# Designed miniproteins, single chains, continued (4), part 11

Each design is a single chain, and the fold is of that chain. pLDDT is the mean over its residues in the fold that is shown.

## One batch from the design tools (miniprotein)

Design m12349
Fold by ESMFold2-Fast:
Structure m12349 (fold): chain A 66 residues (1-66)
Amino acid sequence: SAAERRAAEELARRLAELEAQRLKAAYPDEEVTYTVERVGEDTFRATVRAGEEVRVFEVDASLLLL
């Protein structure tokens, strides 16, 4: 549903923000950036980057059901 899709996108954004905070603490001299993109009907990919370090998370609506 649209509500489940919005919840999955919001979860992906929150995970990206938390990881960006962790990477900024670990690499204070690096610029930390993140992006969230839709890669499936109800699947979102969050990519967090600090220099050469890259962290990728995928969140889909099924993760919100249990």
Scores: mean pLDDT 81

Design m12350
Fold by ESMFold2-Fast:
Structure m12350 (fold): chain A 79 residues (1-79)
Amino acid sequence: SRSEKVAKLIGEVIAAVGALLEGDYDTAAREMERAKQLLEEYGFSPEAIEAFRKAGEHAKAGDADTALRYLVEALRLAS
């Protein structure tokens, strides 16, 4: 169901935030990429997808503050 798909997306976002807070930037970037793929599959806006992509790039670079800012923006745009 759509609710199950949304639950999976929320789970990946929670995992990404948890990894960022732990300083596990590789895991955070991977979970953000997974969330982006789910947003693409579910047909969310291109702006939300792009914000998730940027969040993942900054997570890979170890810039947790910028990664989190893009993640928050992606969630705002995904509504």
Scores: mean pLDDT 82

Design m12351
Fold by ESMFold2-Fast:
Structure m12351 (fold): chain A 92 residues (1-92)
Amino acid sequence: MKETLEKVAEVAKEVAELGIKLLEEEGATPEEAAKKMEEKLKELTSKLDEISAYLAEQAVKKIISAILKAKNREEAVENVRKTLEEILKNLK
């Protein structure tokens, strides 16, 4: 279990960091950032066992949902940061 939670946390953090970079540095829209995050999630989960992959998908889906609910890029970045913090607290 501990190793599974650590893998999920690493995937969530890496995908969230990509999303923030796309939104802040590359000027991506929330929809473009979400698409790139889904692609990265698929890449990362392909290397995981089924249980770790499933939990990572659920965590990242929550982050992507938070981005798509944002009204602008600045709100999307803030939503990613807050949702990631919530996920990481729940994995401890």
Scores: mean pLDDT 83

Design m12352
Fold by ESMFold2-Fast:
Structure m12352 (fold): chain A 80 residues (1-80)
Amino acid sequence: SEKFESFKALLDRVRERFKELINKAKTKQELEDIRKNARLFADSLLELARKHLTPEEVEEVQRRVDEMLAEIDKLIEKKL
């Protein structure tokens, strides 16, 4: 669906933005704030997805969100 494609495109853009923020971060506190904001974004996006997408599409968005959060955690850990 067009909505599903829009959710995937948004995830890709936000994933790249978080990677840029991690690269620019200078302190442990900034990295922890990025981690917190990524989790908050993920929760909000999944709530929105459940309202607009099919259960199967929500499951795929959840998988992609989990992949994004895992990548963010790995990048933060590497920088700590």
Scores: mean pLDDT 88

Design m12353
Fold by ESMFold2-Fast:
Structure m12353 (fold): chain A 81 residues (1-81)
Amino acid sequence: AQLLTQEMADSLITLLEGMAESDPSLTPEVLAELKAIIEEGLANRETLLAVLERMRAHALAHGDEHTAQMFTWMIQELERL
Protein backbone atom coordinates (compact mmCIF):
# COMPACT_ATOMS: atom_id res chain seq x y z
CA ALA A 1 0.00 0.00 0.00
CA GLN A 2 1.19 3.55 -0.76
CA LEU A 3 0.48 4.84 2.76
CA LEU A 4 1.62 1.63 4.43
CA THR A 5 4.50 -0.55 3.24
CA GLN A 6 3.93 -4.29 2.79
CA GLU A 7 6.40 -4.94 5.64
CA MET A 8 4.42 -2.67 7.97
CA ALA A 9 1.13 -4.28 6.87
CA ASP A 10 2.55 -7.77 7.55
CA SER A 11 3.82 -6.63 10.98
CA LEU A 12 0.41 -5.15 11.85
CA ILE A 13 -1.36 -8.38 10.84
CA THR A 14 1.05 -10.40 13.02
CA LEU A 15 0.45 -8.07 15.99
CA LEU A 16 -3.33 -8.18 15.40
CA GLU A 17 -3.29 -12.01 15.36
CA GLY A 18 -1.34 -11.95 18.65
CA MET A 19 -3.88 -9.56 20.17
CA ALA A 20 -6.75 -11.81 19.03
CA GLU A 21 -5.29 -14.69 21.11
CA SER A 22 -5.77 -12.59 24.30
CA ASP A 23 -8.83 -10.48 23.34
CA PRO A 24 -12.15 -12.37 22.84
CA SER A 25 -13.73 -9.19 21.39
CA LEU A 26 -11.54 -9.78 18.32
CA THR A 27 -13.84 -12.44 16.84
CA PRO A 28 -12.86 -14.19 13.57
CA GLU A 29 -15.21 -11.83 11.69
CA VAL A 30 -13.73 -8.68 13.28
CA LEU A 31 -10.18 -10.00 12.76
CA ALA A 32 -10.87 -10.70 9.06
CA GLU A 33 -12.37 -7.21 8.60
CA LEU A 34 -9.39 -5.51 10.30
CA LYS A 35 -6.91 -7.57 8.23
CA ALA A 36 -8.75 -6.55 5.03
CA ILE A 37 -8.55 -2.87 6.04
CA ILE A 38 -4.80 -3.20 6.73
CA GLU A 39 -4.17 -5.04 3.43
CA GLU A 40 -6.15 -2.47 1.41
CA GLY A 41 -4.40 0.29 3.37
CA LEU A 42 -5.30 3.09 0.97
CA ALA A 43 -9.03 3.21 0.21
CA ASN A 44 -10.00 3.86 3.84
CA ARG A 45 -7.30 5.99 5.53
CA GLU A 46 -9.81 7.16 8.20
CA THR A 47 -10.81 3.55 8.96
CA LEU A 48 -7.16 2.43 9.02
CA LEU A 49 -6.31 5.21 11.51
CA ALA A 50 -9.25 4.15 13.73
CA VAL A 51 -8.01 0.53 13.66
CA LEU A 52 -4.45 1.58 14.57
CA GLU A 53 -5.72 3.80 17.42
CA ARG A 54 -7.83 0.91 18.77
CA MET A 55 -4.81 -1.42 18.62
CA ARG A 56 -2.64 1.18 20.38
CA ALA A 57 -5.27 1.61 23.13
CA HIS A 58 -5.39 -2.19 23.58
CA ALA A 59 -1.58 -2.37 23.88
CA LEU A 60 -1.52 0.47 26.44
CA ALA A 61 -4.35 -1.15 28.47
CA HIS A 62 -2.24 -4.34 28.68
CA GLY A 63 1.02 -2.54 29.58
CA ASP A 64 2.67 -3.24 26.20
CA GLU A 65 4.31 0.18 25.78
CA HIS A 66 6.69 -1.03 23.02
CA THR A 67 3.82 -2.20 20.78
CA ALA A 68 1.86 0.99 21.62
CA GLN A 69 4.90 3.09 20.55
CA MET A 70 5.02 1.23 17.21
CA PHE A 71 1.31 2.01 16.59
CA THR A 72 1.90 5.66 17.60
CA TRP A 73 4.66 5.90 14.98
CA MET A 74 2.40 4.37 12.29
CA ILE A 75 -0.46 6.75 13.17
CA GLN A 76 1.88 9.77 13.01
CA GLU A 77 3.25 8.68 9.60
CA LEU A 78 -0.28 8.24 8.17
CA GLU A 79 -1.45 11.60 9.62
CA ARG A 80 1.51 13.43 8.01
CA LEU A 81 0.50 12.14 4.54
Scores: mean pLDDT 68

Design m12354
Fold by ESMFold2-Fast:
Structure m12354 (fold): chain A 61 residues (1-61)
Amino acid sequence: SVEEQLRRYLETMSKEEQLNVLKIILRLKGYSDEDINKALEEAEKMSKEEQIEFILEVYRE
């Protein structure tokens, strides 16, 4: 699945690179700049593994 491919891709990335992917996905899904900024601040506090799960949850929505 596309989700499985995304997970594998994210696992190869640094935390900073994962945050950049999150930003792109949120923009593509039509979130406001305010919501994107808030999501990035929360995700930055997460572990690498927690960031992956958060990104995948956003992707599923």
Scores: mean pLDDT 86

Design m12355
Fold by ESMFold2-Fast:
Structure m12355 (fold): chain A 70 residues (1-70)
Amino acid sequence: SEELEKLEEERRKLAREIRDKLIDGWIEAARREGYTDLAAQIEEAVRNKDWNRLNQLLSEYFIISAKEKE
């Protein structure tokens, strides 16, 4: 059904917009917390569409950020 294909495309668009907004928020948060090198690496991973590297860097950021709040 073409209607189902159109719904899937709109869903993919929305998912991309949400992802981009979340990534930008994480980059800004990392910079504000003083992790400027991490923020720069996250931006580079996004630019290169290296999603595996992005996931690795975000995991590192979340672990470090959680420890600093203790």
Scores: mean pLDDT 79

Design m12356
Fold by ESMFold2-Fast:
Structure m12356 (fold): chain A 59 residues (1-59)
Amino acid sequence: MTPLEEELRKAFETLKGKDIKTSGFGEVFKRIAEEAGLPLTDKITDEMVEAAVRRALAL
């Protein structure tokens, strides 16, 4: 894992367990889950964090 990937993972992990409906990032995480084929939940999951990290690294 690169230092940047580790930093991004830690940042997104702070959002883990947050309610998707009340989180300011709810729409972004819903889209990431849909594109990655992940189950849509009411909370931000570890799998959504992983997908977000990979998406950010592709920027």
Scores: mean pLDDT 72

Design m12357
Fold by ESMFold2-Fast:
Structure m12357 (fold): chain A 84 residues (1-84)
Amino acid sequence: SKNQEFRDRLIAYIDEKISKEKDPKLRQILEGIRTTIRSIDDAISIYLNVTAMIRQLKAQEKDPKIRAVLDEVEKKVGDLYSTV
């Protein structure tokens, strides 16, 4: 289904980012996002919950490197969701 394809593609993207990331704080944040994606079945709910989570994380984050990665993840979520 489109819901399963969206979730699988988004998880694959996050897993690749985690595998290349050396910053333990950023790894923990990405793992939290991954857990949220895995806990939700439908693409609309994943999109809404993950974008809200990223927005909240960016509001609390002072590290510009972490904020930049969160912006990239948010953009990727939107790009993938546009194909559903």
Scores: mean pLDDT 87

Design m12358
Fold by ESMFold2-Fast:
Structure m12358 (fold): chain A 110 residues (1-110)
Amino acid sequence: SSLQQQIDQIFQQAQQQLGRLAFVARIEGIQKGVEAEVQADLNEIQDYMIKAQRAYQQGDLDSAIAYLDLAIGKIDEMIDKYSDEKRVVALLQQLKDIFQQARQLLQQLQ
């Protein structure tokens, strides 16, 4: 369906945006001596996204939405943690917007 195509596209956009964010955030983390913490935060967001996509593919929409909510919560935590890093915050806000769009599309499918 057109809705399923939109959901597939939004997950691809999320992967691309997470890749851009990971590159920038790791550079900032290295400069601040917190690279390991940044990497752990990014891995957690990626894990939630993968779990959300798998749940969606299995028809478990409730779990897919729950994992997206966890990913959004982790993004908000990172925005607060890295608030002085304007580029990182901007990329996190863009990723949050993508996940919020995915969440809305999944809710429409319920």
Scores: mean pLDDT 85

Design m12359
Fold by ESMFold2-Fast:
Structure m12359 (fold): chain A 91 residues (1-91)
Amino acid sequence: MEEIEKLLKEGASREDVFKKWAEINKPKFEEESKKVLAEAQKRADELVAQGKITPQEAANLVTAEVLRHIGDLIQKEIDEINEVIKKVEEK
């Protein structure tokens, strides 16, 4: 967020701020999503192996877990952006 805060303080356009935010966060989101997918898949496979759920139910659980995690990441980034905006407005 330091680079976004600097751009906002320098009077950068909303488009420039958004582009910088996307560049910084894209690799982080891709890495986190891969980790969540791998962990969710492992848990789902273990439940199928134990006969507790079907392969179809396992696929649904993995999808739901990944979507929940992405939602949480988006909310966290929104909260961080709002805090940076507040700090910049308090010049």
Scores: mean pLDDT 75

Design m12360
Fold by ESMFold2-Fast:
Structure m12360 (fold): chain A 78 residues (1-78)
Amino acid sequence: MATRERIDREVEGFALGAKYALPKAAELEKKDPTFDGIRFISEAAARAANLARTISDPEELEKAVKEFVDELYKKALA
């Protein structure tokens, strides 16, 4: 049942993306009060959910999500 398996995977990815993006969004808002932290968290969570489709290993998924969120944070600082 592809749809349910996909939803379960994407929910795990979404939660990881939000977990790692939240503290970085808070740091970005402290540096620039006009920064849209909710948009940052939403973009990170959505992309992490998409990563969960291709990465089945939980440890590898967490590593990929952390690396991706760090890159997104660096781009937001530029």
Scores: mean pLDDT 79

Design m12361
Fold by ESMFold2-Fast:
Structure m12361 (fold): chain A 56 residues (1-56)
Amino acid sequence: SSALQEELARIDEEHRERAAEMRKETAGASWVEQFVALADLVDEYIARKQAAKRAS
């Protein structure tokens, strides 16, 4: 549905913003710490997209 497409687009934009902020906040951390933080953020992003698809 068009509503689902709009919601997925919002989730995509939100993830881009959160990823940029996460990189900024973890700039002084170890590469492993940065990788883990970003991986966790990606898991949240996938979960949000799946939830939106289930809700539609």
Scores: mean pLDDT 83

Design m12362
Fold by ESMFold2-Fast:
Structure m12362 (fold): chain A 85 residues (1-85)
Amino acid sequence: PVARLTVEFPTEEQAKAFIAEVKREAQRLGAEVEVTLEGNKVTVTVRADSQERALAVALQARALAETFGGKVTEPIVVEEEPVVL
């Protein structure tokens, strides 16, 4: 399962600080994150073993974003990811 979060920051420097902290927290929680930066807008994609874990990590990323002055511009989207073996 995948959860996606989009956050807009006042500056690119704040966005980069958030990205570093999100990657650290995701590693601590046992989830993988993929982050894209477009100017001051950050898209975080969380991959986890379950929908509940993906959502939990995305919610923590949202709380962290607010700490760095970011504003969530879109609702968190949770999707099932097909497993290809």
Scores: mean pLDDT 77

Design m12363
Fold by ESMFold2-Fast:
Structure m12363 (fold): chain A 84 residues (1-84)
Amino acid sequence: MEDTLLRVAAIGRVLREHLPDTPEARERLQQAVVRIAKKALEDPNLSLEELVRDALEMLGVDIDPEKAVEEARRHYEELRARRA
């Protein structure tokens, strides 16, 4: 469970950095984060890469998926290191 929440938090951070700071973008981000969290809880074996790609498709954000995955991995490692 904790690992799943860290992955979701890392993805949410990447998405927030690539979206404008508007109420509409915040609502879309919240919807995407909730859906990823539900998906990850239903299947804990889903990779970070799979969750990132699903989030990008849901938001319709045109960013490099590989770059988004690398940014999410960096945030995930940082969050995990703070816990250790």
Scores: mean pLDDT 78

Design m12364
Fold by ESMFold2-Fast:
Structure m12364 (fold): chain A 70 residues (1-70)
Amino acid sequence: SEEELIEKFKELLAEVQKTLRDLIASGKLSQAQANAIATQIEAALQKARGLSLEEQVEVAKEMLERVKAA
């Protein structure tokens, strides 16, 4: 359902934010690297606003995988 997709999107965004905070706190990311990733996330979210909910969830999944790989 659309409600389930919206909830999934919110959960994925929360996990992205938590992962970024954890990487900064552990020293694995510099502030400059974290700022660059945050800018890319903001740009991707802005672009995804014109897409279907299913596509927005896929964008969020891709962002989470990129952050986890850092």
Scores: mean pLDDT 80

Design m12365
Fold by ESMFold2-Fast:
Structure m12365 (fold): chain A 75 residues (1-75)
Amino acid sequence: SEEEKEEKELLEKSKKLGEEILKLARETAEKRLPAADEAAQLTLQALILMFSPEAGAAESERADALLLEALKLSE
């Protein structure tokens, strides 16, 4: 089916994009952001959790909590 092919291609592109986001997030965290930018640190930690290949429900919930805290700090 054409629809099944398109869905498979979208899933493959989504996976590749997730891997690229995870790589960029890890590289940015590794560069040691300034201590004053706590919101950015929390956001990067959340992205690493969300896009980790081992991520389950617990990691997703923790990522959501970190993003909410980052939003509070950004006003």
Scores: mean pLDDT 73

Design m12366
Fold by ESMFold2-Fast:
Structure m12366 (fold): chain A 131 residues (1-131)
Amino acid sequence: DLEELIERVRKAFEEHREEFIERLEKILNDKDLSVLELVEKVLSVIMEIFDPETQQDFMVILQHLAEKYKEEHGELPSMAEVLARFLEEVLGLKEIAEALLKKVRDRLKQLYQENFGLSEEEAEEAIKKFR
């Protein structure tokens, strides 16, 4: 039962809520992180705080969120998008989820414009195709 998995993950989160939020906010306030480093550090916080059984529940929930996204959009989400959905829909951390997605988009736009020589319009179109 997916709802039972979600309840177990929420309970584990509430037991470590202060540490979880503090570590995520520190990651999101780091201006030097790449998109991959941002995603990896967010995932590491989740995997370090949750015990092995809760980690398995978390992975099942991520798979469900990715499948739901695919049904809604016809394509699989990026890791950043599925993590943001988990943070918002499962943990109730909407502001942190929105900050993560904004930072990923800002860094991708900068990467496309500065490193690949794309125009602002081309960078915006490329961001829309981020998966």
Scores: mean pLDDT 81

Design m12367
Fold by ESMFold2-Fast:
Parts: structure tokens; C-alpha cells; sequence
Structure m12367 (fold): chain A 73 residues (1-73)
């Protein structure tokens, strides 16, 4: 459920909410790479290949967070 909320926050350009939910999912034990892949799947479907590629190539929590920040700027 929270991963779906994160996807909605990204689509709504809500940077604060997206980063909050991302941190919560990491703290709950979700793999940051899996979170990034699920978001990227939605972005690929929307034709946002550049941002989707950044998310799937993130190797750490910090890289995934920066990719989300850049997407929402």
C-alpha cells in the first residue's frame, strides 16, 4: 500500500510526500532497488524513460532519493 502511495505522490509531483514515503518504506525493510523498479515501471508506461532509467540504475538509498528529487523538480 505505501509503495502505491509513493507512486501516486511521484505522479502528483508531491516531493515532500514522496520522500517521506520512500524513507518509511526503507525503514520498514523494503529494498530501495525494488521500490525504485516499481516506480520506474509506471514512469516507463508514461514515456518518462530518462527518469525511469535513473531510478532503476540507483545503487543506494541516497541515489534513489536523489533520482526522485530530480524527477520532481
Amino acid sequence: EKITELGRAVLNKDLEKALELFDELIEQGYDPKEIAKRIAKGLYALGQKEYADKLVNAKSDEEARKAIEELLK
Scores: mean pLDDT 72

Design m12368
Fold by ESMFold2-Fast:
Structure m12368 (fold): chain A 72 residues (1-72)
Amino acid sequence: MTEEELLEGIRKAVEAAKKAYENRSLNPSINPEQVEVALKTAERLEELIRRGAPVEELLEVAREGGEEIEKL
């Protein structure tokens, strides 16, 4: 997978997290804490992408956010 493909995948994941947060009121069974963590992770990833952070750093942030969600 190229770095460009990885970046696009991360951008799509960020959009998915934001959409999940937007739609949280439509699915009352969704854990609001998990959705909040996903949104915070997405916002951090967007900021890192804007400043040109290396893909390795983006992947670490995504992994950390995912682990935090799984613990909830």
Scores: mean pLDDT 76

Design m12369
Fold by ESMFold2-Fast:
Structure m12369 (fold): chain A 61 residues (1-61)
Amino acid sequence: RRETLDRLWTWLSEVDPEAALELAEMRRAGAPQPELSRRIREILRRMGLSTAEAREGAARL
């Protein structure tokens, strides 16, 4: 689960650097896993991507 999140953040850094920075700040502040997952879903929804598509993109990194 942690490795999947790290890959997703790396992918976001390339596609949407601002969203990646927001997630990195939340992680640095010690946000729990459910809060991080919720934020990721909000970002993906804003980008018009499904969670499955984002996971596939992250898995290729």
Scores: mean pLDDT 67

Design m12370
Fold by ESMFold2-Fast:
Structure m12370 (fold): chain A 64 residues (1-64)
Amino acid sequence: PSEEEIDLGVLEALRDIYNYLLKKTKELYEQGKITKEQYDAEIAHLNSKIAELDARIEELRARL
C-alpha cells in the first residue's frame, strides 16, 4: 500500500476509536454513572475530534 493508504487506515482506525468512546459515553449517561454536564462536555469534545478526523480522511481520499 502507498503511504497515503497507510495514513488513511490509521485515521479511519482513530475515527472508529472515537466512535466507540461516543457509544461508551452514551452508555455511562444512560446508566446514571455520569452527570448530564459531563455527558454534554464529553460528547462535544468527541464530536469535535471526529469532525477533525473526517476532514483529514476526506482530504486524503481526494488524493487517492
Scores: mean pLDDT 84

Design m12371
Fold by ESMFold2-Fast:
Structure m12371 (fold): chain A 92 residues (1-92)
Amino acid sequence: SSLADEIRAKADETVAAARESTDAGLAKTGELLGTLKAAVKAARESSIDDAANLTGAMSDAITYTTQQLTAIGAQSGDTAAFTRASRQLRDA
């Protein structure tokens, strides 16, 4: 779905922003979190197949983004900020 593609794009944008600065990464994490919350709601109203596709896209984006944010935090010294952001994404 277009929403699954948006989730993947926002995950990539979040990682790219985080590599530039902590503030940019945290701002994009907030946008991704909003998209994930909307996707959870959309999945509940979707067919079984569409819900499965959205859930897969969300799971992949959360796993990828949290792994990358953890690595970036360790390299930049902003471990606490990116650990908090990663927890927010996992709670989505």
Scores: mean pLDDT 81

Design m12372
Fold by ESMFold2-Fast:
Structure m12372 (fold): chain A 97 residues (1-97)
Amino acid sequence: SAKKELEEARKEAEKAGDKIALERIKEAEKALENGGDKEAQIEALAKFLAKLGVPEDLIKKLAEYLRNGINDPEAREVAAQIHAVAQKYIAEEEAKK
C-alpha cells in the first residue's frame, strides 16, 4: 500500500539523515490521511520532484505506478532511484558549505 511504502521510505530517510526526503514523505503521508484527490496528490508530488532535479522520465513512471498501485517491482526500483537522486542533491549541497 502507499502508506506502507511511505512508512518504509521514512525509516530509510531517517537512517540516512535525509531531511528533504523525510519532510516530503511526511507531506505525502498527511495528504493520504486527508483523503484528497489522488490525481491532485500525484500532480503535486510530480511538480515537487521536478524542482529537486529528479529526471522527468522517473517522475512519469512513479506517477503511473501510483495511479495503478505501487505493487510492481519496477515501481520500487523507480522509488529507490528517486531517493538516491535526493540523497545526492543533499550531499552536493552540504559539500558546497
Scores: mean pLDDT 65

Design m12373
Fold by ESMFold2-Fast:
Structure m12373 (fold): chain A 77 residues (1-77)
Amino acid sequence: GGPSTITGAEIVERLEAEGVTEFSAEELGRAAGELAGKDVEGSTARVVAGLMRRAMEEAGLGPRVSREQFLALTRAP
């Protein structure tokens, strides 16, 4: 798909507001879907979670990432 209008910082701020300090790919995908306001049958959450999990694995990160680690991933082309 095209570029998202949702920033990585917005995803992190939402999860931190819920008391989450380390983020799984599933939590990141869920937050992105919720921020989009229109998640067709959970498709956005599922796609983003899959992309985040792959990016985290390729970067050598564990199953949960910090704010700084996640923001670094969102700068990848």
Scores: mean pLDDT 73

Design m12374
Fold by ESMFold2-Fast:
Structure m12374 (fold): chain A 75 residues (1-75)
Amino acid sequence: SEEVKERLRKLYLEGRYDEVKKLLQEEFGLSELEAEEILGLADIVRGVLLVAGKSEEEAKEAAAEYLVELAAKYE
C-alpha cells in the first residue's frame, strides 16, 4: 500500500535501517538477505548522487525512492 511505502521511505530517511529491513521482510515478503541487498543498492545510489554534487538530503530522498521502487517490484 502507499502507506507502507511512505513508512518505508520515512524510516530510510531517518536512518532507521534495521526497521527498514524488518518492514521489507514483514510487508514485502523479502528475505533478510534480499532486504540487505536492496538497502545496499539504495546506499550506492545515494553515494553516486553525492559524488555528482547533489545535497545529502536530495541524495537520501532519491535513494529512498529507489528502495521503495525495488521493494514494490519484488512483492
Scores: mean pLDDT 84

Design m12375
Fold by ESMFold2-Fast:
Structure m12375 (fold): chain A 86 residues (1-86)
Amino acid sequence: ARQEARAKKRQIDAMLEKKRATKEANQRLLQESIQSKLPQELVEKIQKIREAEKEAKALNPELDEYWEHAGMVEIQKLLDAYRAAS
């Protein structure tokens, strides 16, 4: 009777663990950018990437992992480009 519910919980827990890893990486990048006193223009671009990610997830929730990863990559490229230009 409850065996199927337990199996579903294990699958959900595994999915949440993967989502947490991507979210933690994104949060670390944003926190590092704030602590590094980056130009306001760069911080605003990072925030726009995060807003685009949120909108994309609202339209296609099943692809939320993809959108989170894509956003993280874009933020990292912005930071790398900024550092290379300095």
Scores: mean pLDDT 70

Design m12376
Fold by ESMFold2-Fast:
Structure m12376 (fold): chain A 80 residues (1-80)
Amino acid sequence: LEELKKAIEEGNEEKVKELAFKLIEEASKLEDEEKAVEILNKVEKLIEEAYKKGLISKELYLEITTAIGIELLKRAVERL
C-alpha cells in the first residue's frame, strides 16, 4: 500500500496501475476474506482520493475501481 501511495504522489500512472492490480491479485488469492476485503477497500480509497485530487486519469480510475468492484462482488456471491 505504501508503494502505491508513493506512485500516486509521483503521478506515475504506469506504476499506479501495476501496483493496484498486483494488490487486487494478491487479495483475490487470499482465503482470509476479511483481509482480502480490507486490502481491496484500502486500494479503492487510495484510487478514489487520487482521482479527486487530479493525480490519475478518469480512465485509470475506472479501470482499477471496476476490477475492485468485480472482486468484491465475486466474493459476496461466492459466500451465498
Scores: mean pLDDT 79

Design m12377
Fold by ESMFold2-Fast:
Structure m12377 (fold): chain A 57 residues (1-57)
Amino acid sequence: SLVERIKKEGIDALTDEELARLAGVSVETVRRYRNGEKIDDETLQKIEDAISELLKK
């Protein structure tokens, strides 16, 4: 989907540290998410919300 592609590109524009701070998770967790590694649902939701908030108007 276009939304998914844009969402992925959005996080690429952010450093792991910045995204981690926005999502309220560790930098290690953000790196695992960006590398396609499995993370727990709680941290996944936080990262997803942070990205969505940045991409939403």
Scores: mean pLDDT 70

Design m12378
Fold by ESMFold2-Fast:
Structure m12378 (fold): chain A 86 residues (1-86)
Amino acid sequence: SIEEKKEEIIEGLEREIARLEALRAASKNPEARAVIDELIAIHRETIERIKKAKTMSELNEILKEYEERASPLLRRLRELLARELA
C-alpha cells in the first residue's frame, strides 16, 4: 500500500537524519556542519511532504525533488569529510 511505502521511506530518512546528526557532532569543519544542517533541513521537509502525499505519483515526484536537492550536497559532504579524516 502507499501507506506502507511512505512509512518505509520515512524510516529511512529518519535513520539518515540520525547519521547526519552524528557526523555533525564528530566534525570540526564549519563548512561540513553547514552542509549537514542543510541536508537535515531537506530531509525533515521531505518527510513532511511524504506525510501529505495521497498518490504514488505525488510520492515519486517528492522523492525525485529530494534526490535532485540532496545529491550534490551529499557529494560535497563526502569531499569535506574525506579532507577532515585524511
Scores: mean pLDDT 89

Design m12379
Fold by ESMFold2-Fast:
Formats: structure tokens, C-alpha cells, sequence
Structure m12379 (fold): chain A 98 residues (1-98)
């Protein structure tokens, strides 16, 4: 089982959250980051992490850690995302306790 490929795929999905955040720091685009879009991306990634964890628990744990890092970065930029960060941290805790 290729954990490296799974982690790379999950990392790419989560990096979209980080890239959006960094774009806002460096560019006066006039369009604020849509917190609903960021929230939807975090939720979609949580579902992906749960599916990965069913077949590869260590891959799921790694994916959950990367998700928490991405959600934390997004929440540092927009505090309205704090509930989604808490949900991501809870998912990581549940997977690591198994």
C-alpha cells in the first residue's frame, strides 16, 4: 500500500486552503476569501480523511494531521473558521486514539 501517494493527494487538497490564505496576504484582490468555500473544503477533506482511515489507518492519521495544520492556518487568517478547526482536531484525536 503506497502511503506516499495517498498523503500527497490529501496534501494537495489541503494546500488549496493554504494557497487561498497566502494569496490574501500578498494580494489586494478586493475579493475577500469566502469562508463558506473554505469551510466546505475543510468538510470535504474531513470526509476524505475518514475514507482513507478505513483502509489505511496510518495514512488517515497523517492526512488528519495535515488537515488540522491547514485548518489552523485558515483560522489564523479568518477566526470564523474556528468551529471547523475544532472539528478537524476532534477527527484527528478520534483517529489517533484508534
Amino acid sequence: MDVKTVSRYTGAAISGIGVETESRLGMESGVAADPALLAANIEATMDLVREVAKEDLEGGRRAARVLVEGARAATAHDPRLEPYLKRAEELLREIEEK
Scores: mean pLDDT 63

Design m12380
Fold by ESMFold2-Fast:
Structure m12380 (fold): chain A 80 residues (1-80)
Amino acid sequence: GALDKALDLYIEKEGLPPEEAAELRAAMERAKATPAYMLENVEKTGVHTAEEIEAKYKEELEELKRYLIEEEGVPEEELE
């Protein structure tokens, strides 16, 4: 997906060692699990709906894409 491609481009651009690349990939997998974690917390607190949690996750992914485009100079076309 776009997030996986963005992370691969970041790792390549920075020339990260395999150990550091593995740590970033693990962080990305935790981020992908965020909707499940947040859904569990919604059931516990009643603060947000499932739709609000999904919207926030999409917003966080778009913020990551924006960071890579604006701060790292990755072209938008390479994130699609």
Scores: mean pLDDT 62

Design m12381
Fold by ESMFold2-Fast:
Structure m12381 (fold): chain A 84 residues (1-84)
Amino acid sequence: PLTEEQLKEIAEETGVPLEIVRAAEDARAGVPPEEIAERYGLSLNTVKAIYALLEGVPESEVQKKYGLPYYLVSKMSKVVNKLK
């Protein structure tokens, strides 16, 4: 698992809120989407989008499926890529 310092660095590098970076790490660890949404105060659609990006679904398809702004999906994709 990544340290809190590493998660904070990813948030600063990507411009994504730390809560989204933590959510992405939990999603990578297999935590259920509903639990992540509750834990970090995120919408379930945002968490499902993170899961889809971790599964390798293209950003454009994730944006269309979950109705999120493309800029947010693009930034979440950068977070997911740093967690590889």
Scores: mean pLDDT 83

Design m12382
Fold by ESMFold2-Fast:
Structure m12382 (fold): chain A 103 residues (1-103)
Amino acid sequence: MEEIRELALRAAEALLAGDPEKAEELLRRARELVAESGDREAARAAEAEARARLLAAAERELAELRRRGPSAAELEELAAAQKVIGLEDERAALLARRLLRGL
């Protein structure tokens, strides 16, 4: 359902804006809609799209942070944010750490 996707994407945007509480609220609402509809296909698609957006934005944010002087706290927040969106995949955390060390 488009509502689930929209909530997941807004959660990703909230995480990138440094508002993990808002992101958790949006994800909670998205999970409730998934539970009500039983639409695991929509949930999987929303998670994948949100993950792709977070990874793309993280790469841009890392380039910006390097110019300002990197903040470990902001990068840890982005990594924690990926878990909050349901991205407990070790690959996502490993990619974030690889990007940080590569930059």
Scores: mean pLDDT 62

Design m12383
Fold by ESMFold2-Fast:
Structure m12383 (fold): chain A 102 residues (1-102)
Amino acid sequence: SLAAQQRALGESLRPLAEAAQTDRAALRELAARVAEATAELAERSGAADPAEVRRARLVAEALREGLSVAELRERLAAAGLEIADEDLEALAAALGLPRPAP
């Protein structure tokens, strides 16, 4: 899925972020750019389902806006696009989305 591709890209950036001691805002911006580029490439290729591309674009926009996981979930629901909670949490962890404190 496109969400799995965005998660894999976020995961691939993690070692670089850990090594670089980079600012969290800069990491979020990088994750947002990667997520957006992935959605754009999928749309241009025509290989992905249009609903999956739309979901990926909303994820990229939420990252750029600095939305929480809960806010992203609400935005996806409002658009009629769903993602499994486990996939959303995995994607949020990989991309560094803010989460409510335990």
Scores: mean pLDDT 68

